# Designed miniproteins, single chains, continued (4): the designs that were tried, part 3

Each design is a single chain, and the fold is of that chain. pLDDT is the mean over its residues in the fold that is shown.

## One batch from the design tools (miniprotein)

Design m12071
Fold by ESMFold2-Fast:
Structure m12071 (fold): chain A 94 residues (1-94)
Amino acid sequence: LAAEALRRASAALRELLEVAGRMPETLPEVQQASGHLEEAIEALRRGDLAAAARHLREAAKYLQRASEQTPDPELAARLRALAEELEALADELE
């Protein structure tokens, strides 16, 4: 479980960094989501599934807000998809 979750969280972080790189100015919400996702990855490495789930949910909330603020519909869709993926992953860890 933790190893699979770690792979999925790491892939999500890579996707988020790619999305951030396509923004003219990185939204503060994207920076917050990235920070929470990094904390979730560290929690998974420690085997702290409860902390990982909390950070994944916080990252998802920030990604949802970012999707509403970006004027680019492709980036908005990618941010929403990431938020849904992180929420699903958090649910699997509970």
Scores: mean pLDDT 85

Design m12072
Fold by ESMFold2-Fast:
Structure m12072 (fold): chain A 93 residues (1-93)
Amino acid sequence: MKNEAIAALAWAGKALRTAGYSDEEVEKKIRELGKELGLSEDDINEALQRAKAAPLPTPEELVAHYRAARENGFTKVAEVIEEALRRLGVTPP
């Protein structure tokens, strides 16, 4: 579960970056989400580093990770990915 939570948080960060949020806004939102998920500061920093990794995600990849977050019960992560998708003009399923 912990590794799945870190992966989900990283994809929320990728979604926000793709939607045009600043690095400062992404870091703030991801730290808040990570605390809600019960993650340590080290785990949150790992998620932030993964979020910065190339390549940039496609909208289809973001939809897939939105579904995965919902299925794993990471409701707040799914909400963040949904917000990013809506800003990109994509309606979440």
Scores: mean pLDDT 82

Design m12073
Fold by ESMFold2-Fast:
Parts: structure tokens; sequence; C-alpha cells
Structure m12073 (fold): chain A 68 residues (1-68)
């Protein structure tokens, strides 16, 4: 489900951001997590799809930063 995919990406984003020790990135992940809860509560499928796309991009960015 979109909800499960978003939860998995949020968990990965939190893990990577914490490993990098980047507080500003952690704040960004927290904001996306809050938007995720709002979209779930509103049954907003389009919002969930947008959040998934943003989380996927963020996780890719964080993985690249970790490899540098």
Amino acid sequence: SLVQQAQDLLAEAYKLAKELGDNETLKRVKELHERFHEAVDANDTAGLEEILAELQRLVEELKKKKSE
C-alpha cells in the first residue's frame, strides 16, 4: 500500500539523517512525517503519492551524502 511504502521510506530517511548527524535534514524528514499523517487522516491519495516521491528523492540524496 502507499501507506506502507511511505512508512518504509520514512524509516530509511530517519535512519540515514541520524547517521549523518544533520539536524536540518532530520527536521525536513520530521516535516514530511507530519505531512504523511495529515494525508493519511484526510484519505488524500494524491498527497500520499507526492510524499512518496519526495521521500524517495530525499533517501537518494541522503545515500549519496553518506557515500561522500
Scores: mean pLDDT 83

Design m12074
Fold by ESMFold2-Fast:
Structure m12074 (fold): chain A 85 residues (1-85)
Amino acid sequence: MKVTITLPDGTVIEIEIDPNLSDEEIEEILRSKLKDVLSDVALEKIIELVKIAVDTYRKHKKSFKVTKTIVDEETGEEITVTIEA
């Protein structure tokens, strides 16, 4: 599963996630890669979104692509998240 995050400054971060990992391992990967570039609020929203996508893939085993825009409530800036399974 591929998670693509586009930051407000145009920086693109791609994270490959194995959907067979535990929710705790997925959360640790996301925190380690994103904690220095996102606010805590935006990071928590992205972690929740990725967990939902992983659970959906685990249950259905079907390919999908979803794109969502997250607004950081502290800055008002938009972050685009694309998840491909």
Scores: mean pLDDT 83

Design m12075
Fold by ESMFold2-Fast:
Structure m12075 (fold): chain A 102 residues (1-102)
Amino acid sequence: SLDEVIEDILRILERVLDKAVKENLSFEQAVLRAGLAVLIQINLYIEKGYDEEFLWKILEAVQRVLLELYEEAKANPDITPEEFKQRFLERVREALEEVKKE
């Protein structure tokens, strides 16, 4: 189901960002790694015969949230890597729930 795809994507993003926080990576590196991880996972789902149009909408939503938060992090020097992770996971879940309604 689309719910299972969304939960898998969210788990992968959480793991990637958790590792970025633990390794004290820059926001730029965290964004790049998260974006690459979701792109790889979306391609894997497409190869398994999942709906390509919905998967591309998921990718667009994730990339949009990553870029928006990266710009916010660049503008706010007080944002911590853990806060970036929490804000990202909350905002991307909301964005993916909107994709699911279509």
Scores: mean pLDDT 84

Design m12076
Fold by ESMFold2-Fast:
Structure m12076 (fold): chain A 86 residues (1-86)
Amino acid sequence: SDTARLAELVRRALEEGVGRERAEEALRRLEEMREEARETGEIDRERMLRELALAAALAVEEEIEAGRVTREEVLERIDEVLAAAA
């Protein structure tokens, strides 16, 4: 499922580390993809999920830095999504 694929990609991005500049680039690419999808009616789902995962990973890192959630709690929730999809 797209949810399981996104969760896997977010987990990998959190483990490998995502830079702010690349995540901001991902947000710009997602906006471009949204415009293209509105014009063509087509979407590259795999590319969209990869860019979404990078943007989501940065948002998660910011929540961890702000102390609103722990890294362990985030990884546990991601693993729960992956286990439910297996």
Scores: mean pLDDT 82

Design m12077
Fold by ESMFold2-Fast:
Structure m12077 (fold): chain A 69 residues (1-69)
Amino acid sequence: DEEKLREAEREGEEGLPLSEAARELALEYLERNESKGPEEMVELLREAIETLDFEAARKKAEELYRARE
């Protein structure tokens, strides 16, 4: 859940874009399932965000943080 990721951001990951990382991961899920209809893609997006691992999101946020200079 995005809100849950934002809570982690508030508590100790103030510099990391955890919410942005969650969106990036959700987009990757959609890309892999691009062949599916838009309704199914919405369900996949919701599921990806809800089941997102905070540690994975943090790692992704660090990558995005470095890539942005």
Scores: mean pLDDT 57

Design m12078
Fold by ESMFold2-Fast:
Structure m12078 (fold): chain A 98 residues (1-98)
Amino acid sequence: SELEREIAERLRERVREIAEALVKEGIISEEEAEEIIREALKEVPEVARKLAELADKSKAEQAAALKPLAERAAALDEDTIEGLAARMVAQAAAEVIA
């Protein structure tokens, strides 16, 4: 759907913005940011689809649907590409529905 594509683009934009901020603050390198973004973008289509399906529901219901994404991010080592990517996707999704 058009809404799913719009949500996916907002998620991609926000993931890139988060990564750019981490590079600017010296937390990660530009090379690490590229790999983290690549990993994060793999999850974007599924998250966008779920949010598009829940677009007519309350923000609380949308947030509840994102709980498994946040729980996965919390379970992963934040010093890894996978862990940082998962946290960035969870943050981007939470901000897109706010």
Scores: mean pLDDT 84

Design m12079
Fold by ESMFold2-Fast:
Structure m12079 (fold): chain A 90 residues (1-90)
Amino acid sequence: SSMQQQKQLQQLGVLYEAESGIYVIYGSAAEIHYREDLEKAAEELRKSAEKVEEIARKAEEAGSQQGARTSRELAESLRARADRLEAEAA
């Protein structure tokens, strides 16, 4: 869920996603660990997006076009977040 993903990012101590945007917490001298934490967070978001895509596929097969659309939009949002974290890590 979005709430669970926000908690995961907060627990990493690197990023905080709030209702009004994304806050990046800059700490001292952990450039390698910072990049690794962002890459891991991006990987988890991509795995979540893949699971949501599977939910969308099953919804479509069940005839729920609205359910499929909502799930695909969520998956796209998760991938966009992963792309931003990967860009920050680069």
Scores: mean pLDDT 67

Design m12080
Fold by ESMFold2-Fast:
Parts: structure tokens; C-alpha cells; sequence
Structure m12080 (fold): chain A 104 residues (1-104)
């Protein structure tokens, strides 16, 4: 699980969004408590312009919300939303802000 997370982060550093998304999804299948993997998966999917996968990830976060530190996740989702809005993805940013409000 931790190995998949590390591989996902390394792929993000190399701008290999497809590989990053694959490893983050694998990490989350083994342990849904890795909030870094949820954030990384959203980021990679957005950069791939795979908005269907973004919606799937957000739905899975809702399904696993009881297993997560909701307050920490909400803060990080809002930070990612601000970053993505500045990159030109305001619709995704709105969805992240809505999810953060539901969790907080």
C-alpha cells in the first residue's frame, strides 16, 4: 500500500499522470485512509482531463468518509480546489469545495 503511494508520488513528479493515477488507485484499494492518495488521484485525473474518473473518486471519498479524518481532508480538498481553480479548472474546484463543506 505505502509502496503504491510512493510510486504514485514519483509519477506525479515526472508528470506521468496516467501512471500516477494507477498507483494512487491501487494504494486506495488496499487502504482508503491515505488522504494523500485521494488528493493525488484527483490531481492526476484532472491533468488527464478525465472528469469521469474525478467524479468516481469524489463519490468513493463520500463512501469512505467515516474512515477518514474529515477535518484534515476538508482543509486539503479546499487547498487543492484553490490550486486547480488557478490552473483553469473552476468546475472541478467547485466540486471539491462542495465535498469539503459536506465533510466539515
Amino acid sequence: AEEDLKKGIEALKNKDWETALEYFKRALEKDPTYFDAWLGAIYAAVLLRDFETVDEILQKIKENADKLDKKVLAVNLRSLATFLRNLGYPEVAEKLEELADELA
Scores: mean pLDDT 86

Design m12081
Fold by ESMFold2-Fast:
Structure m12081 (fold): chain A 100 residues (1-100)
Amino acid sequence: SELEELARKAIELVDEISEKVSKKDYEGAKKLLDELKELLEEMKKLASPEIQKLIDEALEDIDRILELLEKEESTINLASITVYLSGIYFTLKRILAKLE
């Protein structure tokens, strides 16, 4: 399904964002987070109410990462960003598992 294909693409974007963050490429990470946010909004339009709730959880975690990235680089909490990225990854995996 289209929604399944978009969910797989979203998972790939999370991996790319994780790589950018690990390299302290915060500008690159922000750009990919914006792309992920747009992709999740498109997924939400195709999704059942159950899947929309999971997408909303992922969108909330993206907003938290973006907030953390607005801090001065020397004060950016990489551990917190990693926790939220893992949360998004597992939420997307749950979405994929619910798609038939």
Scores: mean pLDDT 86

Design m12082
Fold by ESMFold2-Fast:
Structure m12082 (fold): chain A 119 residues (1-119)
Amino acid sequence: SKAIKEGEELLKKGLEYYKKGDYKKAAELFKKSYEILKPLADQGDGEAQFLAGKSYFYLGDVYYKQGKYKEAIEYYNKSIDYFDKSIERTPLESPLAAESALLRGVTKAVKENLEKKLK
């Protein structure tokens, strides 16, 4: 799908800005990636749901780096929801299902550790 390819390219560009510490530009690109992927993800496309999950995970990480912990938790929750949807729609033996499960686990651990620090 053209939208999936565009979403992946925006996610990749966002990660390059994230690595350089340009969190504002990274967030803009991760948000654009999600906006392109959302219609397909809402239609039940497991790959679009996985990529939307990644976009929200990295957006959460941007807010975490900025000390905006409540906003980071909100984005991590959205990320987990999309990974859960991707897992449900993808065959268990698929590499996509395995990667979704792994990133879901990582996102949940980061979120729970952050929630523990805020209590």
Scores: mean pLDDT 86

Design m12083
Fold by ESMFold2-Fast:
Structure m12083 (fold): chain A 112 residues (1-112)
Amino acid sequence: SRMELEELLQEALQVLVDAVAVLVAARALGDVETQRLALDTARRAMDIAVELGRLLGLSPDQISQLLQQALQQGTQEGQRWVDQGISVEQVRERALEAQRRVRELEERLRQL
């Protein structure tokens, strides 16, 4: 249904925000392995958001705007975590959670 697609889109955009925040924090902390994981998760979340936006009949410009907003929000949130003294362990935990959520979104999208 349209409501289910809208819910999945919001979840995909939130995973993108979280993955970008992890990427920013991991870069600041010099954790290259977590950076790679976060970048992979962010790209997968973007791919899901693009497909869901297309299914919802959003224009390419509308989809691009949503992605740009999520990237900006994630960057700001990741910088806030760094400024607040987030640990490498906490960033890794958040990276694994974002990866789990993107896998669940991919499975749900396949069932549509």
Scores: mean pLDDT 92

Design m12084
Fold by ESMFold2-Fast:
Structure m12084 (fold): chain A 101 residues (1-101)
Amino acid sequence: MSPLTRMARILDALLERGPLSVAELAELLGLSPATASGYLDSLEHGGMVVREDGLYSVNKENVRATFEKMLAGGTTNRQLADFYEISPSTASRIINRALTP
C-alpha cells in the first residue's frame, strides 16, 4: 500500500471512530505500531491530525480546507480517490466527515 493510501486510511479511521491511539490504529489497519506512528507523525507535521494525551484526532478544519481547495480547482472526487489510491466511497466518506463541524 502506498504512503498516500495509508495516510488516507488513517484519516478515514480517525473520522469514523474519533480519537484513537497508535496501537488502535495499527490494529485496525494491519500495521506495526512503528509504521502507524511514522504515518501519524507525518500527518501531524502536515497539520492534518493533532495528538492529545497519546490519542490522535483529525484537524477537520485543515483537512476540509485542503479538500475544498482541490475540489474548487476542478478536481473530482474520483480523481482524489485515484490520487490517494483509495475507493471513491472512502474519499467521499473522508470529505463528508471533514466538512461536518
Scores: mean pLDDT 72

Design m12085
Fold by ESMFold2-Fast:
Structure m12085 (fold): chain A 70 residues (1-70)
Amino acid sequence: GLEGMLGLQLGGVYASRGDTEKAKEYLEKGRENSSTLESKEYAEKGREYAEKGDSKEAGKYAGEGLRAER
């Protein structure tokens, strides 16, 4: 749904800027509000990479989650 897409998109934006703390927050919101199992799984992987400080991988998985939700 829209809230899942917004969480994934904002998570990707913050990840692209190296803000791993906000990327983690928005990817968790994306996971909670996504409508498909695939988008939830990508959001969770992105959150895990953001928690590890890997902004590049977090952004990659945010984008794949957004693709699955669209």
Scores: mean pLDDT 84

Design m12086
Fold by ESMFold2-Fast:
Structure m12086 (fold): chain A 105 residues (1-105)
Amino acid sequence: GERELILRAIGLLLRAIGMQLDLERSKLPEEVKEALQEAIEAVIKAGMALLRSKASLEKKREALRLVERAVDLLDQALRSKDPQRALELAEEARKLAEEAIRIAE
C-alpha cells in the first residue's frame, strides 16, 4: 500500500545519497563521474517527487519501479571497470529518473 511505497522511496533516496560518497572513492574518469553525479541528483529529485506526489497509487508504483531500476543501473555503473559502460549506465539511469519525475507530477 501507500506506506510500503513511501518506505521504499525513502530507502532508494538514502541509497542514492550514499552513492555520492561511493562516487568520491571511484577511479572512473572525471567526465564519467560528472555524468554519474547528474544521474544520482536526478534519482534524488525523483525520490523527493515521489514523496510529495499526489498522483494515483498506480502512477506512484510505476514511478517507483523506474527509480528502483535507475538505482540498480547506478550501482552497476559505480562498480564498472569500463568507463564507456559506466557512462551508458549513468545516462540510462538519468532518463529513467527523469521519466519517474514526469509520472509522479
Scores: mean pLDDT 89

Design m12087
Fold by ESMFold2-Fast:
Structure m12087 (fold): chain A 75 residues (1-75)
Amino acid sequence: MEEEVERLLALVRELSPEVADRVEQYIKDNGLSLEERYAVAKAGLAAAQEGWDDEEFDRLVKMALRGLKERPEPA
C-alpha cells in the first residue's frame, strides 16, 4: 500500500506537478492513514488526467474519504 501510494504520486507528478503538490499538502495537513492517502492519491491522478481545478479535486477527495469511513466489513 505504501509503495502503491508513492507510485500514484509519481504518476500524478508526471502528469501535473501542481496536482501532485496539492495531494502531498492535503496528506500532510490532514494526517491521513495509508488507506486515506491512497484514496487522495487516486483522486489526484483522476484530477491530473481530466484537468480538474482545485474545487473538483477537493470534492473528489471528500467523497472518497467519506466512502472509506462508511464502508462496512463484508460478511
Scores: mean pLDDT 73

Design m12088
Fold by ESMFold2-Fast:
Formats: sequence, structure tokens, C-alpha cells
Structure m12088 (fold): chain A 66 residues (1-66)
Amino acid sequence: SAALQAQKERDEITKKMKDALKKGVTPKDLKELLEKAKKLNDDISIAMIHMIKSIYNFTDEDIEKA
């Protein structure tokens, strides 16, 4: 079902976010995660990604150019 697929995709975003935090976050990591989260309308993941962006002092331009 669409709901089960969406949950699986949200879980994949969470896993990738945790992996990136362990390895050191890059603008490219945040770009890929943000585009996925936006496609799923995952407001919680979008908010978390923006918090990580702020902590690492990445700009919107840094993410777009990644």
C-alpha cells in the first residue's frame, strides 16, 4: 500500500540521517535527504534536516550546489 511504502521511505531517510551524523554531514547528504523528505511531505524530517543544516552552518546555496 502507499501508506506502507511511505513509512518505509521515511525509515530510510531516518537511517541515512543517522549514518551521515556518524560519518560527518556534507551539503550533498543534506540535499539528498531534503529532496526525499520534501517528496514524502515528511515535515518532521524536513525540520530535523534544517536543524542539522543550521548546526553545521551550511547555507541554502551550499545545499543547492552540492
Scores: mean pLDDT 81

Design m12089
Fold by ESMFold2-Fast:
Structure m12089 (fold): chain A 80 residues (1-80)
Amino acid sequence: SHALVRALAGHLLAQGVAPLRVLGIAELVEGIDENKPVNVEALRAIGVGRADLEAAARWLESQGRDDIAAALREIGEQLE
């Protein structure tokens, strides 16, 4: 949902996550929801780390999106 992704982006920006990383995480979440392939190296190149994905996952769990949260944590295992 565009509204869900927008709310997530606002939350991450409020937590001090850099805008480029927020954009990458927002695109990742939309891609997971649409069952698209994940490019972990692209996330690494823009500085997305495990802590960023954990923060996004916790917020998504609060929105009832345990499915996306689990996917983000799995991807986070491949990141520092």
Scores: mean pLDDT 86

Design m12090
Fold by ESMFold2-Fast:
Structure m12090 (fold): chain A 78 residues (1-78)
Amino acid sequence: TPSRDELIEKIRELMDEIIALYRQRLLAQGDPNADELTQQLEEQAERLIQYMVDNNYSVEQLQEVIRKLEEEKQLLLS
């Protein structure tokens, strides 16, 4: 059974992967603000992680977040 800390770390890893995919898409589209938008997404991801920690998200709630992030990652890879 994964710990809450292990699930939070998995969420951080998935958010980093998703942000990297978004950055690649922005660069492919020739967006001159790709780096600035990437930084904003990274800052928002850290705020969301802190919110989950501060609000004592359960293992089940964290697993649901992971599922949603994995779904988003698959859509970006399509």
Scores: mean pLDDT 87

Design m12091
Fold by ESMFold2-Fast:
Structure m12091 (fold): chain A 104 residues (1-104)
Amino acid sequence: GQARLEKVRQISKEINAKLAPLNEELRQAAVAGDLDKFKELLKKITEEAVEALLKEAEKLKDSDPVLSKSLEVGADLVRMSGEVDLELIESTAKSIAQQAKLAE
């Protein structure tokens, strides 16, 4: 069990390190109120995270099929969460714009 936990920790560290610059850009876009750039960066971060998880899952398919399947499920959850977040952001932005238009 210990070797699997260490492998999960290594995978997590590598993915987090790869995404750190994009997460900083996402934070800067949020502070600037740049909604379009924020959505673009959020989508890119989600896609990069999913790709990284699926690549690790493929490498482990024969040596650790249980961990491989868990990483595939994790990738699906990340993808779904990202889609929900983007739709919520767009719906909220449209609602704010419509409210502003009604207020003159």
Scores: mean pLDDT 79

Design m12092
Fold by ESMFold2-Fast:
Structure m12092 (fold): chain A 86 residues (1-86)
Amino acid sequence: FIQEILEEADKLADDNSVELRRELLYRLLAALLNVPLEEIKKVKTEIELLEWRLKAYFALNPDLPEEEREEIERKVEEAKKELAEK
């Protein structure tokens, strides 16, 4: 099912449109996290998008050690600060 969405994603990416790539990313995040697409579409900032990406990464890697999860969360918080400064 996720592979089928990825194949549809590749077709949309052929248009090389930033907006299409965002919709494609939202669709992948919704499918991966089993969240309604409408919930993901509420994202309006790069910081919010980064938070959804973090959730998706943890969903793909449920067996990550606690130390690695904490380090990734710390790096994401640093990235959020950088985005907020720009």
Scores: mean pLDDT 67

Design m12093
Fold by ESMFold2-Fast:
Structure m12093 (fold): chain A 83 residues (1-83)
Amino acid sequence: MTDAEFQEMREALRAFLSRVVAEATRAGARLGQALTDQVQALADQAVALADSGPARFPEAAALGEQAYRLTMEARALVAAAEA
C-alpha cells in the first residue's frame, strides 16, 4: 500500500465515521445520550488507530464497522417505535 492509498483510506474512514456519528446523534435524541457517547467513543478510537499507521488500519476499520452496526440497530429501533 502506498502512502497516498493509505491517506485516501484514512480520509474515507474519517468521512464515514462523521456520518455515522451524525446518525447516532439523531437516534440518541430518541434513545438517549449514552448511545451517542458510545458511538462517538468507538469513532474516536477508530480514528486514533488509523492515525497510528497502516498496520493498525484493519482494527480501525473493525471499530468503525461496530459503530455503524450500533447506529443502524438504533435507527431500526427508532423506526419501529414510530410505526
Scores: mean pLDDT 83

Design m12094
Fold by ESMFold2-Fast:
Structure m12094 (fold): chain A 65 residues (1-65)
Amino acid sequence: ATRVRITALEDVKLAGSPVLTLKKGETREGELLAESEDGKELVIRLAGAAHPYLLDGNKVEVEAL
């Protein structure tokens, strides 16, 4: 899987356990596990997280590391 940094372009909910919210301008690193066919949904395993998160790709900037 690809190592990525995500940057929140607006407040974005990360659906997982626990549910997280990234505030606008906040960054997280992790591993990109999947993208929807339209690129609008991302599945990311955040660094140090046991389980992946689902988030809205339109609300984040994704940078390959």
Scores: mean pLDDT 80

Design m12095
Fold by ESMFold2-Fast:
Structure m12095 (fold): chain A 74 residues (1-74)
Amino acid sequence: MIADYIKEQFDAKIEELKKRKLTPEAVELIEQARSYLDKAIEALNAGKYDEFWKYLSKATELLQKAEELVKKAE
């Protein structure tokens, strides 16, 4: 299922980041990304595809920002 696939990809990336130097700011961004991912999945389950894309885009953006912070801390 697409929701399961998206969660698996997110979880894999977060586990990758946890193996690196994880700063408090990066942790906060990861938690915000998870929150937006949850909203995206909720929208998908409700058939609200426009909201799904909006929240998924925000979740991905926040996760990428967390990765950049981890990279800068190394």
Scores: mean pLDDT 81

Design m12096
Fold by ESMFold2-Fast:
Structure m12096 (fold): chain A 73 residues (1-73)
Amino acid sequence: MKVEFKPAARESILAEIEQELERAREEGDEELAAELEEARAKVEAGEMEGLSTLARIVLTRAVDRALERRKLE
């Protein structure tokens, strides 16, 4: 399935993927980094599967971050 992206929306989505990819690389999570790179390629190609993968990863990361923040506060 191919999704038509407005330029601004696509740029915003790619920026989110790059932020999560940088975090995954800094944490040494090669599996997550590979999934993010694949999602990025699919979003650039306009494939909806990339958005589904990104949404899953972003939600998982947001939960992990919230749990870590709670332990530090």
Scores: mean pLDDT 66

Design m12097
Fold by ESMFold2-Fast:
Structure m12097 (fold): chain A 95 residues (1-95)
Amino acid sequence: MEEMKKVLEELAKSKAPKVVIKTSDGVEIVLTQEELYKLFEEAAEEIKRYAEEHGNKEVLELAEKLLELVREKRDRSELFKVLEEIEKKVREAEA
């Protein structure tokens, strides 16, 4: 999985408006609302490239939806739900 996906997964699990993530190298990352939107946008673009490379239309559509929600600055819970759906579809494709 991409490193960005792991960061977003930790954010989803914490359910906090501001999150401190400890990386494997011991770095603490404090994420604000604005930084969260930027991370989701970057993740969505990476997921889109992955989906295009592997021909996964469902993941591609979900990545485009995630990008749209980020640009509209939609509720955080909506962003996480789309990300969870993407993770599920990617895992199904890797099986």
Scores: mean pLDDT 68

Design m12098
Fold by ESMFold2-Fast:
Structure m12098 (fold): chain A 95 residues (1-95)
Amino acid sequence: SAAAEAAARYLEEVFLPRLQALLPKIKASLPPEEFEALFARVSELLRRVGEAIAAGDLAAAADYLEELARLFREYGAEELARAAEEAARFIRSLV
């Protein structure tokens, strides 16, 4: 659907580039074990976002992005938390 394509495009062109730019700063600020735990949880949530978009379940995709924002905030990554919240709001606007 056009909405699912818009959601996927936002993730690829806006959110994922932001994540890639900020992730090295987070890695430098955390012990290696904590970064590995964070990265595993981030990867799992992003997988769920992608699966939800592929299924056309944009509400679920937005919910997973809000969960991702809470995860980033838990680790003190406020800028990434904000980026994930912005992504969730964009995707909810497509429903």
Scores: mean pLDDT 90

Design m12099
Fold by ESMFold2-Fast:
Structure m12099 (fold): chain A 86 residues (1-86)
Amino acid sequence: MKPVPEEVRNLLTEFGDSISASGSLTLEELKEMAKLMEEGKWKELLDKLVKEGKLKPEQAEALLNNPEAQELLLEILKIKVEELEE
């Protein structure tokens, strides 16, 4: 496994914890998130999470400005969708 920058790791961990704290996600919810990420609608997705109090505005801005974190989140989400579709 390649080392991930600490800032990216912290953002991914906080995002994952926030999503997990929301309860169980349905396959359709995960697919919708992946679709928004693939379409480059990161601002729409992150703004929603900030409004729901799951993410700080500063964390959302950091994710919007970090393509590596965006790519890793999308890959993690795609793997999760694939596992649930099995």
Scores: mean pLDDT 71

Design m12100
Fold by ESMFold2-Fast:
Structure m12100 (fold): chain A 71 residues (1-71)
Amino acid sequence: MTPEQIRGLELFLEALGELKPLDPAAAQALLDRRKAGEVLSQAEIAELLGVSRAQLSEAERRALTRYLEEL
């Protein structure tokens, strides 16, 4: 992963944690799978992190806004 992709994922996990407390082990598993080049569906990410699809969409929206502000 590029540094920019890592930063985007960090902002996503931060935003998601604001909506619902995350299991750190589940968050780490997502990071490890993405670093391994796995393409995960939104349903797989939601199941892994124990969140709803609506919470994922909101976290992605927040993370994208924050990431663009850091550019």
Scores: mean pLDDT 77

Design m12101
Fold by ESMFold2-Fast:
Structure m12101 (fold): chain A 86 residues (1-86)
Amino acid sequence: DELQEALSVFDIDGDGTLSKRELYAVGKSLDLQLPDENATNEELLSVIRNFFDKDGDGGVSLKEFLTVISSLKKSGKLEEMLQLLN
């Protein structure tokens, strides 16, 4: 359910939503073992979800995390932040 809710952030091709490429870059910045650049949105979100599900006192949800990242993209700050993390 939470994964399906998170997918809604990337299911819409438009302004203020995260692209697969941006999600991949975020996963890389978190030092996650991502499958491939050709991975589906579901595969990328599954890896990120497992990261939060496995390591979390207080339980930061995938949806909460993606909401923050999506907000940064809408504000034009996501690309700037990703460049700083690289």
Scores: mean pLDDT 60

Design m12102
Fold by ESMFold2-Fast:
Structure m12102 (fold): chain A 74 residues (1-74)
Amino acid sequence: MEIPKEVWESLSPLEQAVYEEYQKYGDDFARIAAALRARGFDATPQSVRDTYMRIQIRVGVYQLQQAIDRVLGA
């Protein structure tokens, strides 16, 4: 998933780390959680999955707003 600059800059350090590790390991949330814990974050496979889904929602909301702005010219 490509993340817009505005969304990326709005992410917390943990959310940015989840996104970066996801680019390396894909949907292996257990490995991502282990990598994040090694970096000092409090992470479980479930919390990583939930965090990544929230990032996807934020990107989707941003993209929807951009689509509305393009269609309506506002």
Scores: mean pLDDT 81

Design m12103
Fold by ESMFold2-Fast:
Structure m12103 (fold): chain A 90 residues (1-90)
Amino acid sequence: SKAREILLKRGLREIEARYGKEKYSDEEKEELAKKRIEENIKKLAEKEGISLEEAEKILEERVEELVEEAKRQFASLDAEEQAAFEELLA
C-alpha cells in the first residue's frame, strides 16, 4: 500500500538517524519499520472501530500531510541548512 511504502522509507531513515548505519542490517531495519507500521494500523483500527484497510488509508493521508509539513519547514531553512539537509538525504 502507499501508506506502507511511505512509512517504510521514513522508518528506515529514522532508524539510521537514531542508531547509525552500522547498528542494524538492511533486513533488520526493514523488519523494525514494518512492525511499527503494523502496530500503528492496528491501534488506529481499534480506536476508530474501522477495518485495517480503512485505517491504512487514514495513515496514508496523515503521512502525506506530515510530508507536506516537512517540505514547508525545509523551505523555511536558510541555504546552508537546506544544503546540509539535502546532503543527509542523498
Scores: mean pLDDT 70

